# Ledger of designs, part 2: designed miniproteins, single chains, continued (2)

Each design is a single chain, and the fold is of that chain. pLDDT is the mean over its residues in the fold that is shown.

## One batch from the design tools (miniprotein)

Design m4039
Fold by ESMFold2-Fast:
Structure m4039 (fold): chain A 77 residues (1-77)
Amino acid sequence: SAEELIKKAREAYEKGDFVKAIEYARQALKVDPNNADAYILLAEIAKKMGQEDLAKFYYEKALKVDPNNEKAKELLK
């Protein structure tokens, strides 16, 4: 499921394995293209890597699929 893939992505992120975290998050989006959690995680990884424009792109995607997502609203400020 997309939720299981997001869990694996977060586990990889917590271990500092950003390559695996991105792979699992992208797989989650293949299963569910409207998964706001996957976009949030990709945005957080991009921000951690200093890719501010890419991070904003993913936060905007998260808000488009879930307009009431408080985490995405906070991170776009």
Scores: mean pLDDT 82

Design m4040
Fold by ESMFold2-Fast:
Structure m4040 (fold): chain A 76 residues (1-76)
Amino acid sequence: SEEVEKLKKEIDEKFDKIRKEAPNLTEQQLMDKLHELFKEIEEKASKLPPEERREVLTYAYKKIFDIIDEYLESRV
């Protein structure tokens, strides 16, 4: 749906901003930012039908895991 596509674009833009900031953040700061953004996405997705909600939340989780993975790999 158009709503799912719009929300996925918002996810891409907002999580990409966090990804770019990540090298300058502590683990706690990174986790706090990711948690707050996920809450925002979850609230917006709650208005969608169950299947579309699952798709959006799965997409967001994938973005979160990729950011955490990159962050951990960058640390020596």
Scores: mean pLDDT 86

Design m4041
Fold by ESMFold2-Fast:
Structure m4041 (fold): chain A 65 residues (1-65)
Amino acid sequence: SMAAREEAVRVLMEVAGVDRETAERAVELLQKGKGEGAAALLVHAGASPERAREAVERAMEILGL
């Protein structure tokens, strides 16, 4: 749902400390089954590997993936 997408974007921003544009791109990767790509994007944007994994896991749960 669009509500779940917005919640996932907010969680990615909060947990990984990335901006909205980066969080929205990460959600698109997760919806395409590219979890590794989403985590790598968050790390490239400045998140630690641990925070990137935590953010991806929480976003996937919100998205029902």
Scores: mean pLDDT 88

Design m4042
Fold by ESMFold2-Fast:
Structure m4042 (fold): chain A 94 residues (1-94)
Amino acid sequence: MIELIADEPLGLKVGDAVLLRSPALPGGRPVRGTLESITKLPDGRYLYRIEVDPADVAAVREALAKAPLEIVPAPEELSFGIERLVAAVDKVTS
């Protein structure tokens, strides 16, 4: 799990699939995650807790120490892609 602090709300919701992007990530490759919780801190900042593969946690933390991390919605997560593919097939049969 990764914890990120943002000065402003990012327009994300709990359960959203996200991509973590940074030039400091190995090979510049985005890391996939799921937004587990959003907590408003006493100073007005927001704490985002993101579930990522345990193997990627150290790389994401190291990248965050070197450069800002960008959180982007990932509407094409594999599970969501499969659901949309089923919906497209249903549309063809009607």
Scores: mean pLDDT 69

Design m4043
Fold by ESMFold2-Fast:
Structure m4043 (fold): chain A 64 residues (1-64)
Amino acid sequence: MLRLTPGFRKMTDAQLDALADFLGLTPEERAALREGKETGVIDPEKLSPRALADLLRLGAVEEV
């Protein structure tokens, strides 16, 4: 399982939407980020390999 890092979890929904737009995330991947903000965990199966790699590289998500 993945989680949003503390800095990214504290972002507003508008800031997360801007990040999703910047990374070219699908609506489903954007919903997974929103879920991660609410629940603390993200299902990696909801992310494409490209989205996962980009989010890990930015330090936006980490493994738990």
Scores: mean pLDDT 81

Design m4044
Fold by ESMFold2-Fast:
Structure m4044 (fold): chain A 80 residues (1-80)
Amino acid sequence: MEYQQHVLAGDEAFKAGDYEGAIRHYEKALSLKPDDSVTLLNLGEAYLKAGDLEKAIEYYEKAASLGDPTAAKNLEELKK
C-alpha cells in the first residue's frame, strides 16, 4: 500500500518535470522494496533528467543486475 503510493507519487512528479520530487518518492519506494528493478530503473531515469549522470548509471547498473533489459540498454548507451 505505502509502496504503491510512493511509486505513483514518483511517476506523477516525473511527468510534471519535478525530478527532485520523483527521486524522493522513488527512494522511499526502494526503502520498502530495495530489489524492485522497475523502481530502480525509474530512479535512474529521474537522476538522468536531473543531470546526475553518475547516480543514473549507479541505479541502471543495479536494475540491469536484477535482469531489467531496458536498464541494461540505457547503461550501454550512456557508457558510449
Scores: mean pLDDT 83

Design m4045
Fold by ESMFold2-Fast:
Structure m4045 (fold): chain A 66 residues (1-66)
Amino acid sequence: MEEVEELIKKGDEYAKQGNLEEAARYYVRAAALAHQLGDNTTAVSAYKKARDLLGDEADRLLAEEV
């Protein structure tokens, strides 16, 4: 879980800076990694954060990480 937490923290940092696209990219990477590790709750949570920032564009970013 350490890498997933690291990606979420980076996403949060970019969101604080107003860089919503980069923040969403980190949240999508966290969601993809959490899903790969079998943590569906964290994967859904991280993905929702990306969707809140970029809407449907988050789906394209997720496809690039899988």
Scores: mean pLDDT 78

Design m4046
Fold by ESMFold2-Fast:
Structure m4046 (fold): chain A 55 residues (1-55)
Amino acid sequence: SEAERLKEEIARLRAELARLEELLKTLSGVARLVAEAEIARIRERIARLEEELRE
């Protein structure tokens, strides 16, 4: 179902988010800024998918 597809995509994105948040602890300077931007994009994507799941 569409709901199952969305839940699976959200789970995959949350796993990637956790990986990047761990990586962030080791980064500084420009690399850290790039990682923070990627984390922000993933969080926005998760929020959009969770909104779609509520509909």
Scores: mean pLDDT 86

Design m4047
Fold by ESMFold2-Fast:
Structure m4047 (fold): chain A 83 residues (1-83)
Amino acid sequence: HMSREELDREIEAAFAVMLVALAKRNRDKLTPEELKRIAEEVKRIMERLPGDPLVRQAARELYDIAKESGDEETAKLVEEALA
């Protein structure tokens, strides 16, 4: 059975996925500042869960969203977090 600590980590990883899904759904409505705010939250989750494959995949998808939107500042933030 899942420990409390394992559950807490899984919830954080799921939250990163949810944030990226929110960005995908609202791509046409998000300002660069709003997308950057989402990226900063995903970066914080990556720092708490270093090397988590689900969180890293979410971050890669967010990078693609930022690049497709021409948001170079947010793309750079996510790229640096993935390094």
Scores: mean pLDDT 85

Design m4048
Fold by ESMFold2-Fast:
Structure m4048 (fold): chain A 55 residues (1-55)
Amino acid sequence: SITDVFVAFARKEAQGASEESLQTLRDGLLASVRTFHPEEAEEVAAALEAELAAL
């Protein structure tokens, strides 16, 4: 699913990243999803929050 793609990308990019970099990554991915896939935005937001919190 699109959610799985964004989560996998965020997980890879988050390795060794600072909190500031993680926030920028999250904001950028959510802006992209809200623009092109608004129906999935809430699911992606929840999945990204869970994945980044688990790091």
Scores: mean pLDDT 75

Design m4049
Fold by ESMFold2-Fast:
Structure m4049 (fold): chain A 56 residues (1-56)
Amino acid sequence: SVAEVRAALAAMERASEEERFARLLEIQAYMATLPEAVAREAAALLDAYLRAWLAA
């Protein structure tokens, strides 16, 4: 669900850089199993997180 993706992204805030990358791949794999509409919402959250992370 989107809530699970949101929780996983929040957990990445406390992770090392390598752990963040691994968790990011896990989130992307999970999103591939979701209905398209839910995956689009999750993708927007992931995109916002990636933009913030890359800007740091």
Scores: mean pLDDT 74

Design m4050
Fold by ESMFold2-Fast:
Structure m4050 (fold): chain A 118 residues (1-118)
Amino acid sequence: SAAEAEAVAVLAEGAAEMDRVAAEGIARLRALHAAGGSEAELLAVVEEMLARIKELAEATRARALALGMPEETIRAVLAGLLADIRARLEATLEELGVPEALRRRILELLDAMAAEIL
């Protein structure tokens, strides 16, 4: 149906925008680390990225649900995207040599955000 096609488009557009926000955040994290950014500055970039992803995920979920998409379908797509973002962030932090304690804190922030939207 037209509503099903629109729901799929909404979910795809939302996922693409979340992925773009994650890519931009990771690029900014890389640049800040290369410039000798502090732990507080790195955390602030991550927190800004995660807040934007959360807002987009909640808006995308609300729109897709309003168009009749099943909650389980939305959850599966968002979970897959968040798992991919988590893997990319973890790999980036390890590549940059970010200390284990800070890497753990950053991934815990992502996991907490994911738990709120899934």
Scores: mean pLDDT 90

Design m4051
Fold by ESMFold2-Fast:
Structure m4051 (fold): chain A 76 residues (1-76)
Amino acid sequence: SAAEKGEKQREKLEELLKFLAENGGTREALEEVREKLKEDEELYELFQLIKEQMEELGVSEEEFLEALLEGAKSTL
């Protein structure tokens, strides 16, 4: 169902944020996250939707990824 798909996408996004936080929020960690997005269809779909929304708000993909990185650091 759509709800189940949303939950899976959220869990995978949380896992990526945890990975970024655990790996010190480096550029290398961001590149690994980008690679994981390409391998995970559900997460890739979520990322594309967020990217389109951020683009409408004038936020670039790089800015969005930097915000995720900063959020991961502040959550721990």
Scores: mean pLDDT 66

Design m4052
Fold by ESMFold2-Fast:
Structure m4052 (fold): chain A 94 residues (1-94)
Amino acid sequence: SRLEEALERLREALARALVEAGLAEPEEAREIAEEIVERLRREAEELEVPEEELLEAIEQLLALPPEEQARWALDVVAVLRAKREGLPAEEIRA
């Protein structure tokens, strides 16, 4: 689907941007990009965002300079990781 192709391009672009900006090592950059793309896919499905609107947003993000893409990615992943930390993980922490 066009959406899956766009999400794949976004994942690759964000990972590259993070490495080129010196904000993450290649392995960490890949992990961050994967977390963001997975959450965008889930949020779009849950919020019933029209596919065309999501595609347009992804294309706009891909048009940003790499430094801005990298900064956006770090901001987004920080929020996602903070939400994960806030889940009741008492049993996992033992």
Scores: mean pLDDT 77

Design m4053
Fold by ESMFold2-Fast:
Structure m4053 (fold): chain A 55 residues (1-55)
Amino acid sequence: RKPQQLPELEELTEEEKELLERILAGEIDDETIEKLNELVKEGRDVMLKLYQSLL
């Protein structure tokens, strides 16, 4: 078992979980992208990995 996978929903905050679900559903709007970028800039490691996987 290696912690080198995408984080599970249970490990995310409510905001991060909702954002992730919207992205996975393809419901990506400008607000969703801005929120993701904001979390990445705040140093959220899990969001950074998600950002890199999507972009």
Scores: mean pLDDT 65

Design m4055
Fold by ESMFold2-Fast:
Structure m4055 (fold): chain A 62 residues (1-62)
Amino acid sequence: SERERIQEELERLLEESEKAIRNSDYDRIREINERTRELLEKHGLSLDDATRLLREGRRRRA
């Protein structure tokens, strides 16, 4: 579903962000933050909505 695709994309972005932070790749962190913002805006989602989707995704993969 579209919701599942959004969850997967958010999870991918979060994982990439965590890796970039560990590597101190600040340019990559900024790029990922911009992509995350664009994804949320495209689908009319708030940061709270994103947090909820990420939490739901974690449960599904348990």
Scores: mean pLDDT 79

Design m4056
Fold by ESMFold2-Fast:
Formats: structure tokens, C-alpha cells, sequence
Structure m4056 (fold): chain A 139 residues (1-139)
């Protein structure tokens, strides 16, 4: 594992975005969330489009686990800017907004996830229902 980390560091330092993304994932698996974020940020900087979107999605997930919901929102919004049709990013954004108490933005994000995420009809109905129930609380 340490030999793999050292190899991936050299690859990432040479501009390999996938190596930086993999380093972030290895640090995340170790519970080293701060180093995971650092390497995911480097992956986003080195990468473009879908790879950068994946890096921001992973940054958002780390911040959700840390309870830093505002930074999770920022990361998921960047992922959506790069990949607007990523239903998973919309669902994770909905969870982050729900944790912040922004029920309107949470509802909109869950409804977007229901139409964009490749889920079962039952899961789609549940996401849509969750969004609609949150909207009813603010009307």
C-alpha cells in the first residue's frame, strides 16, 4: 500500500489526474479525510469534464461524512456544473441541503435526482415523493 501511494504521488505530480483521484480514494479508505480532500482537489485541478466532476462528487461525500454540509453543497454544485445530468450528484446535494435545513433547495435537488438518476420505478417515486413532501412543509 505505501509503495502504491508513493508511485501514485509521483504520477499525480507529473499531471496524472486519475492517479490523484485514486490517491484521494486510498486516503478516504484509511479515514484520512483531509488528505483525501487534498488529492481529490488536485484531481479536479488536473482533470477535466467527467473526471473533475467525479473528484468534486467525492469531495462532497467526504464533507457530508465530516458534517461540513456547506462545503458539501459547494462541492456537489461544482460536480453538477461539470456534469449537469449526474442524478447521484443531485441526490447528494438534496441530502446536504436537507441537513442545512434548506428544504426548498433539498426538494428541488431530490426531484431532479428522481428524473436523472437511473433508479428503479419504486426508488424514483420515493425520491419524487420526498421532494414533494419537503415542498409541502414550506408552502
Amino acid sequence: MDEEIERLKKEAEKGNAEAALRLGSLYYQRGDYDKAIEWYEKAAELGSGVLAARAYLNIGKVYLEKGDYEKAVEAFEKAIELAPLNGLAHRQLGEAYEKLGDLEKAARSYIAAAVLEPVTPEERDELFKKGMELLKKIL
Scores: mean pLDDT 86

Design m4058
Fold by ESMFold2-Fast:
Structure m4058 (fold): chain A 76 residues (1-76)
Amino acid sequence: MEKLLEEGQRLEEELRRLAEQLPDEVRRELLERAGEAGRELAEMKAAGASEEELLERAVEALRELVEEARRALEEQ
């Protein structure tokens, strides 16, 4: 779990740095996708998912958002 927490923190920092370089419209789209991931995590928690399972899904969602942000920057 410790490694997942560390990875998550690094991904959050990277996503923040990438988001600062994106146009407002693209940044808004990423926030909407982040909100969707947050809702999924809330549903998993309500269904009895463990802290580790929630953290693994959160890290995967962050990886997806970072990849989308990088792609958006490369296309612009």
Scores: mean pLDDT 81

Design m4059
Fold by ESMFold2-Fast:
Structure m4059 (fold): chain A 87 residues (1-87)
Amino acid sequence: MEQEIDDGVVALVMAVGDILASKGDLKEAAELYERAIEKYPESSLTPEALTKLGEAYAKLGDDEKAEEAYRKALELDPSNEEARANL
């Protein structure tokens, strides 16, 4: 029940972050993904949120933070092809 609610909140935050990223507001998108991950680290959507965070940092030119996010995504979900492709 709590996990289900947490996943719903993370999904909503990711959707808002995706809209911001699509408009080029990458720093604000990254901040939203990071806050969702910090508040709901056990969410089943956290690996996907980490992958999106890595993509936002990579587009901002912060390759070190991007690699850290992708590595964490792969630690939680080794099948995450997007995170693996960007390492």
Scores: mean pLDDT 79

Design m4060
Fold by ESMFold2-Fast:
Structure m4060 (fold): chain A 94 residues (1-94)
Amino acid sequence: MSKKERLKEGLLAHADRVVPLLATMTPEEVYQAVLRLLDIAENLARSEGFSDEEIEELVKAVGDRILAAVPPELQDAVRKAYEDAMKRIEERRK
């Protein structure tokens, strides 16, 4: 397993650990928390030398993991945070 695969696994495990906390939040708080988590994932991947494509894949994987695990009433907030995070990544793409 590559160093990049280990970072991806670590971030997915972290996403699994934060889901119970998200379930206690309002949709607005979930949006901000998920957006922040995806921003952290992007910055960690960038610091480890991930390509733009690998960063997009990682953020998508983390976002999809959270979206699948949250209650239905929070899914729209998670989806919006993911869309805003991906837009931010594209704007920072060289």
Scores: mean pLDDT 82

Design m4061
Fold by ESMFold2-Fast:
Structure m4061 (fold): chain A 71 residues (1-71)
Amino acid sequence: SAEELLKEGERAYKNGDYEKAVELFEQAIKESTDPELQARAYRLLAEAYQKLGDTEKAVSYYEKALAIERA
């Protein structure tokens, strides 16, 4: 499930495997239509990209999370 992918991604992130975390968070977003889960996944994706040094992608995904949360 999308929730399980989100948990696996969070575990990868905590282990420092930011590339794997990105893959899992992107998959969670694709498998879910739940705005709350999508917003959370976008925020986590932004954090993972920040750790990878991709500031442009981090900002972009953070803005996507905020857009959903404010809708």
Scores: mean pLDDT 86

Design m4062
Fold by ESMFold2-Fast:
Structure m4062 (fold): chain A 77 residues (1-77)
Amino acid sequence: SSEELKEEVESYIEKLKEIAETLPEEYKKKALKEIEKFEKEIEKLIKEGASKEEIMKEIDKMNKKLSEIAEEADKER
């Protein structure tokens, strides 16, 4: 159901925020801003009745963005 999907997304966002907390302050702030944008977009998609596939596509984009931020942090350490 859409409610189950909301719970899964909320859990995922919480995990993203936990990962962001492990980053150096500059990259943490960058990651948190991207997470905030993602949360807003997902909220919109759920309200508009988007499919699970559309939501998963946004999750894939978020995973890529977070990975890129983490890679940038690793290069500068």
Scores: mean pLDDT 82

Design m4063
Fold by ESMFold2-Fast:
Structure m4063 (fold): chain A 66 residues (1-66)
Amino acid sequence: DAIREELRRAIEEGDVARAVELSRHLSDEEVAEFIEYAARLGRDDVALALYLASGRDLPIRPVPLP
């Protein structure tokens, strides 16, 4: 709970480093939820960093997010 709340804060603030650090304490499912949250807020930098930190393969897209 506290980690999830702090991660939402980090995303809202655009604090990439803190968001990545906090994501290490979460499951891949939870990290995916927060990637979507960051994308919805237009925090593309945080969304990308969380995606990379999740250990997933990263396909480079020319138009990443709306």
Scores: mean pLDDT 73

Design m4064
Fold by ESMFold2-Fast:
Structure m4064 (fold): chain A 70 residues (1-70)
Amino acid sequence: SMKDEIVKELKKIKELLKKEDSIAMTELLLSLPEDIRKEVVKELEKALLKAIEENIPLEEAIDKIIKELE
């Protein structure tokens, strides 16, 4: 399902954030089909807002978004 693909890609992005690999993260996002990329970006925007509002690392906010989608 699209939800399963989004969760899979968010988990990859979380691991790349832990590695501080901004180039690999950009390459991953550009490699995604446009429909999947748009949804992943939307969920990342939600994670970024959550990270700012809760004062937590972005990787932790992404994990919370993944749990909401599961």
Scores: mean pLDDT 83

Design m4065
Fold by ESMFold2-Fast:
Structure m4065 (fold): chain A 75 residues (1-75)
Amino acid sequence: LVERARELAEEARRLREEARRLFETGGEDREALLRAIGLTLRAIGLGIEGALLGLKAGDREVADEAMAAGGGGPP
């Protein structure tokens, strides 16, 4: 469970980073912005799934890491 939660957190983190770059560099490209939104939603879903697995494993730190990876931590 912990290993799977970590895998999901890493994937969510990668999707969020890709989405962030598309938001920053997409500029006037509507397709890039729509893709960034899709990646962000996927990252949120993976983060939630990872957090649930972390909680099932009794590892709150891993659960918090997965939520932060998908949902975007502090401002």
Scores: mean pLDDT 75

Design m4066
Fold by ESMFold2-Fast:
Structure m4066 (fold): chain A 68 residues (1-68)
Amino acid sequence: SMKEMIFAEAELGVLLIKRAVNEIAYGPLSPEEERQIEELVEKTVEAIKQGNVEEARELVEKLRELVS
């Protein structure tokens, strides 16, 4: 639904802010970890653009595990 998509988009935004804050405080992640996060972010954005709610939610959950 639209509200589930809005929630996924908001959650992605919060996770990206958290990542940026952590990078400023603790320095950048390894190149491998950064690449994995970048790939998941790109896939999540694409799923949101395509209106694929289920895929967007699954990708946001995976991204949360890596950013936490």
Scores: mean pLDDT 77

Design m4067
Fold by ESMFold2-Fast:
Structure m4067 (fold): chain A 66 residues (1-66)
Amino acid sequence: SERLRREAEEERRLAEELEEEARRLEKEAEKATGEEKQRLLRKAAVLYTAAGIARAAADFLESLAE
């Protein structure tokens, strides 16, 4: 199904956007100290988790398209 392939592509783009935001937070954390550093790293971890879910969704949609 072409529709499922497009939906998978959208989920992969979302994952890439979330990973890019997480990397920005990690870079900000390198310049931060103490509680602020921990806060930024926790936010990055949440975004990486969300990106992983989006990638899993993309893989599932691609499997249905085959």
Scores: mean pLDDT 88

Design m4068
Fold by ESMFold2-Fast:
Structure m4068 (fold): chain A 61 residues (1-61)
Amino acid sequence: KAAEAERLLKEAERALEAGDVEKAREYLNQADILALQSEAADFLRLFPRLVALQKRLDEAE
């Protein structure tokens, strides 16, 4: 779960850099769900990236 959440975060970051905010938001939502289903240590590691990307998405729209 954590590895897949990290992959989706990377895809969301790439989509945002390409200017595809809708696709980035879709990947971020999927990553968030998988991160929440991960062990606490993995979630804590991924959480700052989820927050940073969500902030960037909110500022883009």
Scores: mean pLDDT 76

Design m4069
Fold by ESMFold2-Fast:
Structure m4069 (fold): chain A 72 residues (1-72)
Amino acid sequence: MEEEARKKAIEYLRKKGYDTVAEIVEDYWELEKKGISREEAIDEVATKYGISKENAKAAVDYFETLVKKLLE
């Protein structure tokens, strides 16, 4: 299931020491679950963590890549 793959991807990030990326993508996923668009969720997470929109997008893109690999 996609939800389980997302949880495993977050656990993988934390295990590898990518704690900030894990926090960013956890908050992104919570916003997405609330029905907020990808673009709006990325902007909100970037603002919340004080990072650029480009950096927030890179974190989300990496997370989505991990989720895709876990679903294969």
Scores: mean pLDDT 82

Design m4070
Fold by ESMFold2-Fast:
Structure m4070 (fold): chain A 98 residues (1-98)
Amino acid sequence: KALEEAKKLVEEAADILAEAAETASIETEAELSMLIMSLSVLAKYLETSDDLKEAKEGLETLIKRLDEAAERYPEVKEALEEAKKLLEEAAKILEEAL
């Protein structure tokens, strides 16, 4: 249940970044594409694994990457911050399930 809820939030974060990529510059779109790929890998991990601690560590790593990207790519800062909030919510769900 916790892993399923976290996966949905990770997928929602990826969707937000995909929408932002549609109107972004080529350079910003390339960075968002890499972040979306990383989120997709994490979502697959959440679907196929039961290791809550490793899943939380993956979320915390991506939260840091989104935060760093928000400082470098101001045109999509709002989308990156919204995606970060979803990942923080996912991490909290996993922590409470530990």
Scores: mean pLDDT 85

Design m4071
Fold by ESMFold2-Fast:
Structure m4071 (fold): chain A 55 residues (1-55)
Amino acid sequence: LSVAELIARWQELHDELARLLAEARQNGEMDNPEVQARLRELGEEGSRVLEQLLA
């Protein structure tokens, strides 16, 4: 993957994370275990993309 493609992927993950957080907060679902699991998954994938960008 090119650096531009990795940056685009990182932006996609950030947009998804921001949307999920906003929706969960609005609906009072921040303590929902499925929401927590999805937040963890997005964070882990973001870390992988960042690792590739820093390599």
Scores: mean pLDDT 80

Design m4072
Fold by ESMFold2-Fast:
Structure m4072 (fold): chain A 68 residues (1-68)
Amino acid sequence: SAKEALEKLAEELSKDPRFEVERVGDDTIRITNKGSVEQLIALALRVIGDYPEVEVKIEGDVLTLTAK
């Protein structure tokens, strides 16, 4: 399910020092980029490809993932 995909992504990304992960709601997580913009774009593209049930939004250094 989309919610299970978000939980898995939150756990995996919280262990990566390049990102800060914040749970902002039951169906939404916010990821703050501490690395390059290319790393953030690469992450967004991977999520879109692997988890089409997750909505992806990029605003500056912040990636927001929401369960559809």
Scores: mean pLDDT 81

Design m4073
Fold by ESMFold2-Fast:
Structure m4073 (fold): chain A 119 residues (1-119)
Amino acid sequence: MTVLTESGGGTVAEGGSLTLSGKVTGNFENAIMFDWSRQAPGQPLQGVASITGSGKASFYAGSIKGRATISIDKEKKTVYLNMSNLKKEDTATYYVSAVVAVGAKLVGATGEGVQVTVV
């Protein structure tokens, strides 16, 4: 079973930066893709960035493009989202998700979320 644990959230000043970390336990080596998504108060869930299990970034949302970088540390089994020049609109709960190959099936896993507040 794949478990994801987010860290690195909190309150940040507008124009500041932070790095979110998503620690992966179980089946890291079988992960096809990792995603960061966010949900702002009263808004739908929004995709932020995606990266392949091989470490190639595949997607950035237009709202965050040029201000965020997604990366993987394979030794630490951790997926990072580095964000800079934060805006009040970046205030949201952020989730890391994984798509893992288990035999002939694709299985999804998502963390509990971490809060980011831009003031």
Scores: mean pLDDT 85

Design m4074
Fold by ESMFold2-Fast:
Structure m4074 (fold): chain A 73 residues (1-73)
Amino acid sequence: MEKARELAREGERLAAEGKLEEALAKYEEALKLDPEFDEARVNKAKVLEAQGKTDEALDIEVDILVQAVDRVL
């Protein structure tokens, strides 16, 4: 968990610097350690959107929304 959070923070810094490809790699590494890390999934989707990969971003966003609905129901 802690290592995944560290990687996500590195991704946030890289994204802020405009290094979208490097940011994406950090978020993917974080998700390998913690696949349920919603914050990293959301940030990965935002980076994919910024790169024009809208289909990939939507897949992640839909998964998060489906899980949220299941938890409320």
Scores: mean pLDDT 75

Design m4075
Fold by ESMFold2-Fast:
Structure m4075 (fold): chain A 71 residues (1-71)
Amino acid sequence: SAEELYEEAMRLLEEARELAEQGKFEEAGKLMHKADEIAKQLEKEGHTELAKEVREELERLDREAARIVAS
């Protein structure tokens, strides 16, 4: 279901955040990519609200990771 896809994406982003905090950026990036693919699937299926929430969390994590790498 769309809700199950959303929950999976949010779980992946939570794990990616923990990996990034440990300096495991390659592993974090793989989970972030998987979450982005789920967001694209949700959007294609008309679940634009759920896709937006996943993308907002993904953008937040991406900015945090970029700040760590740039510093």
Scores: mean pLDDT 84

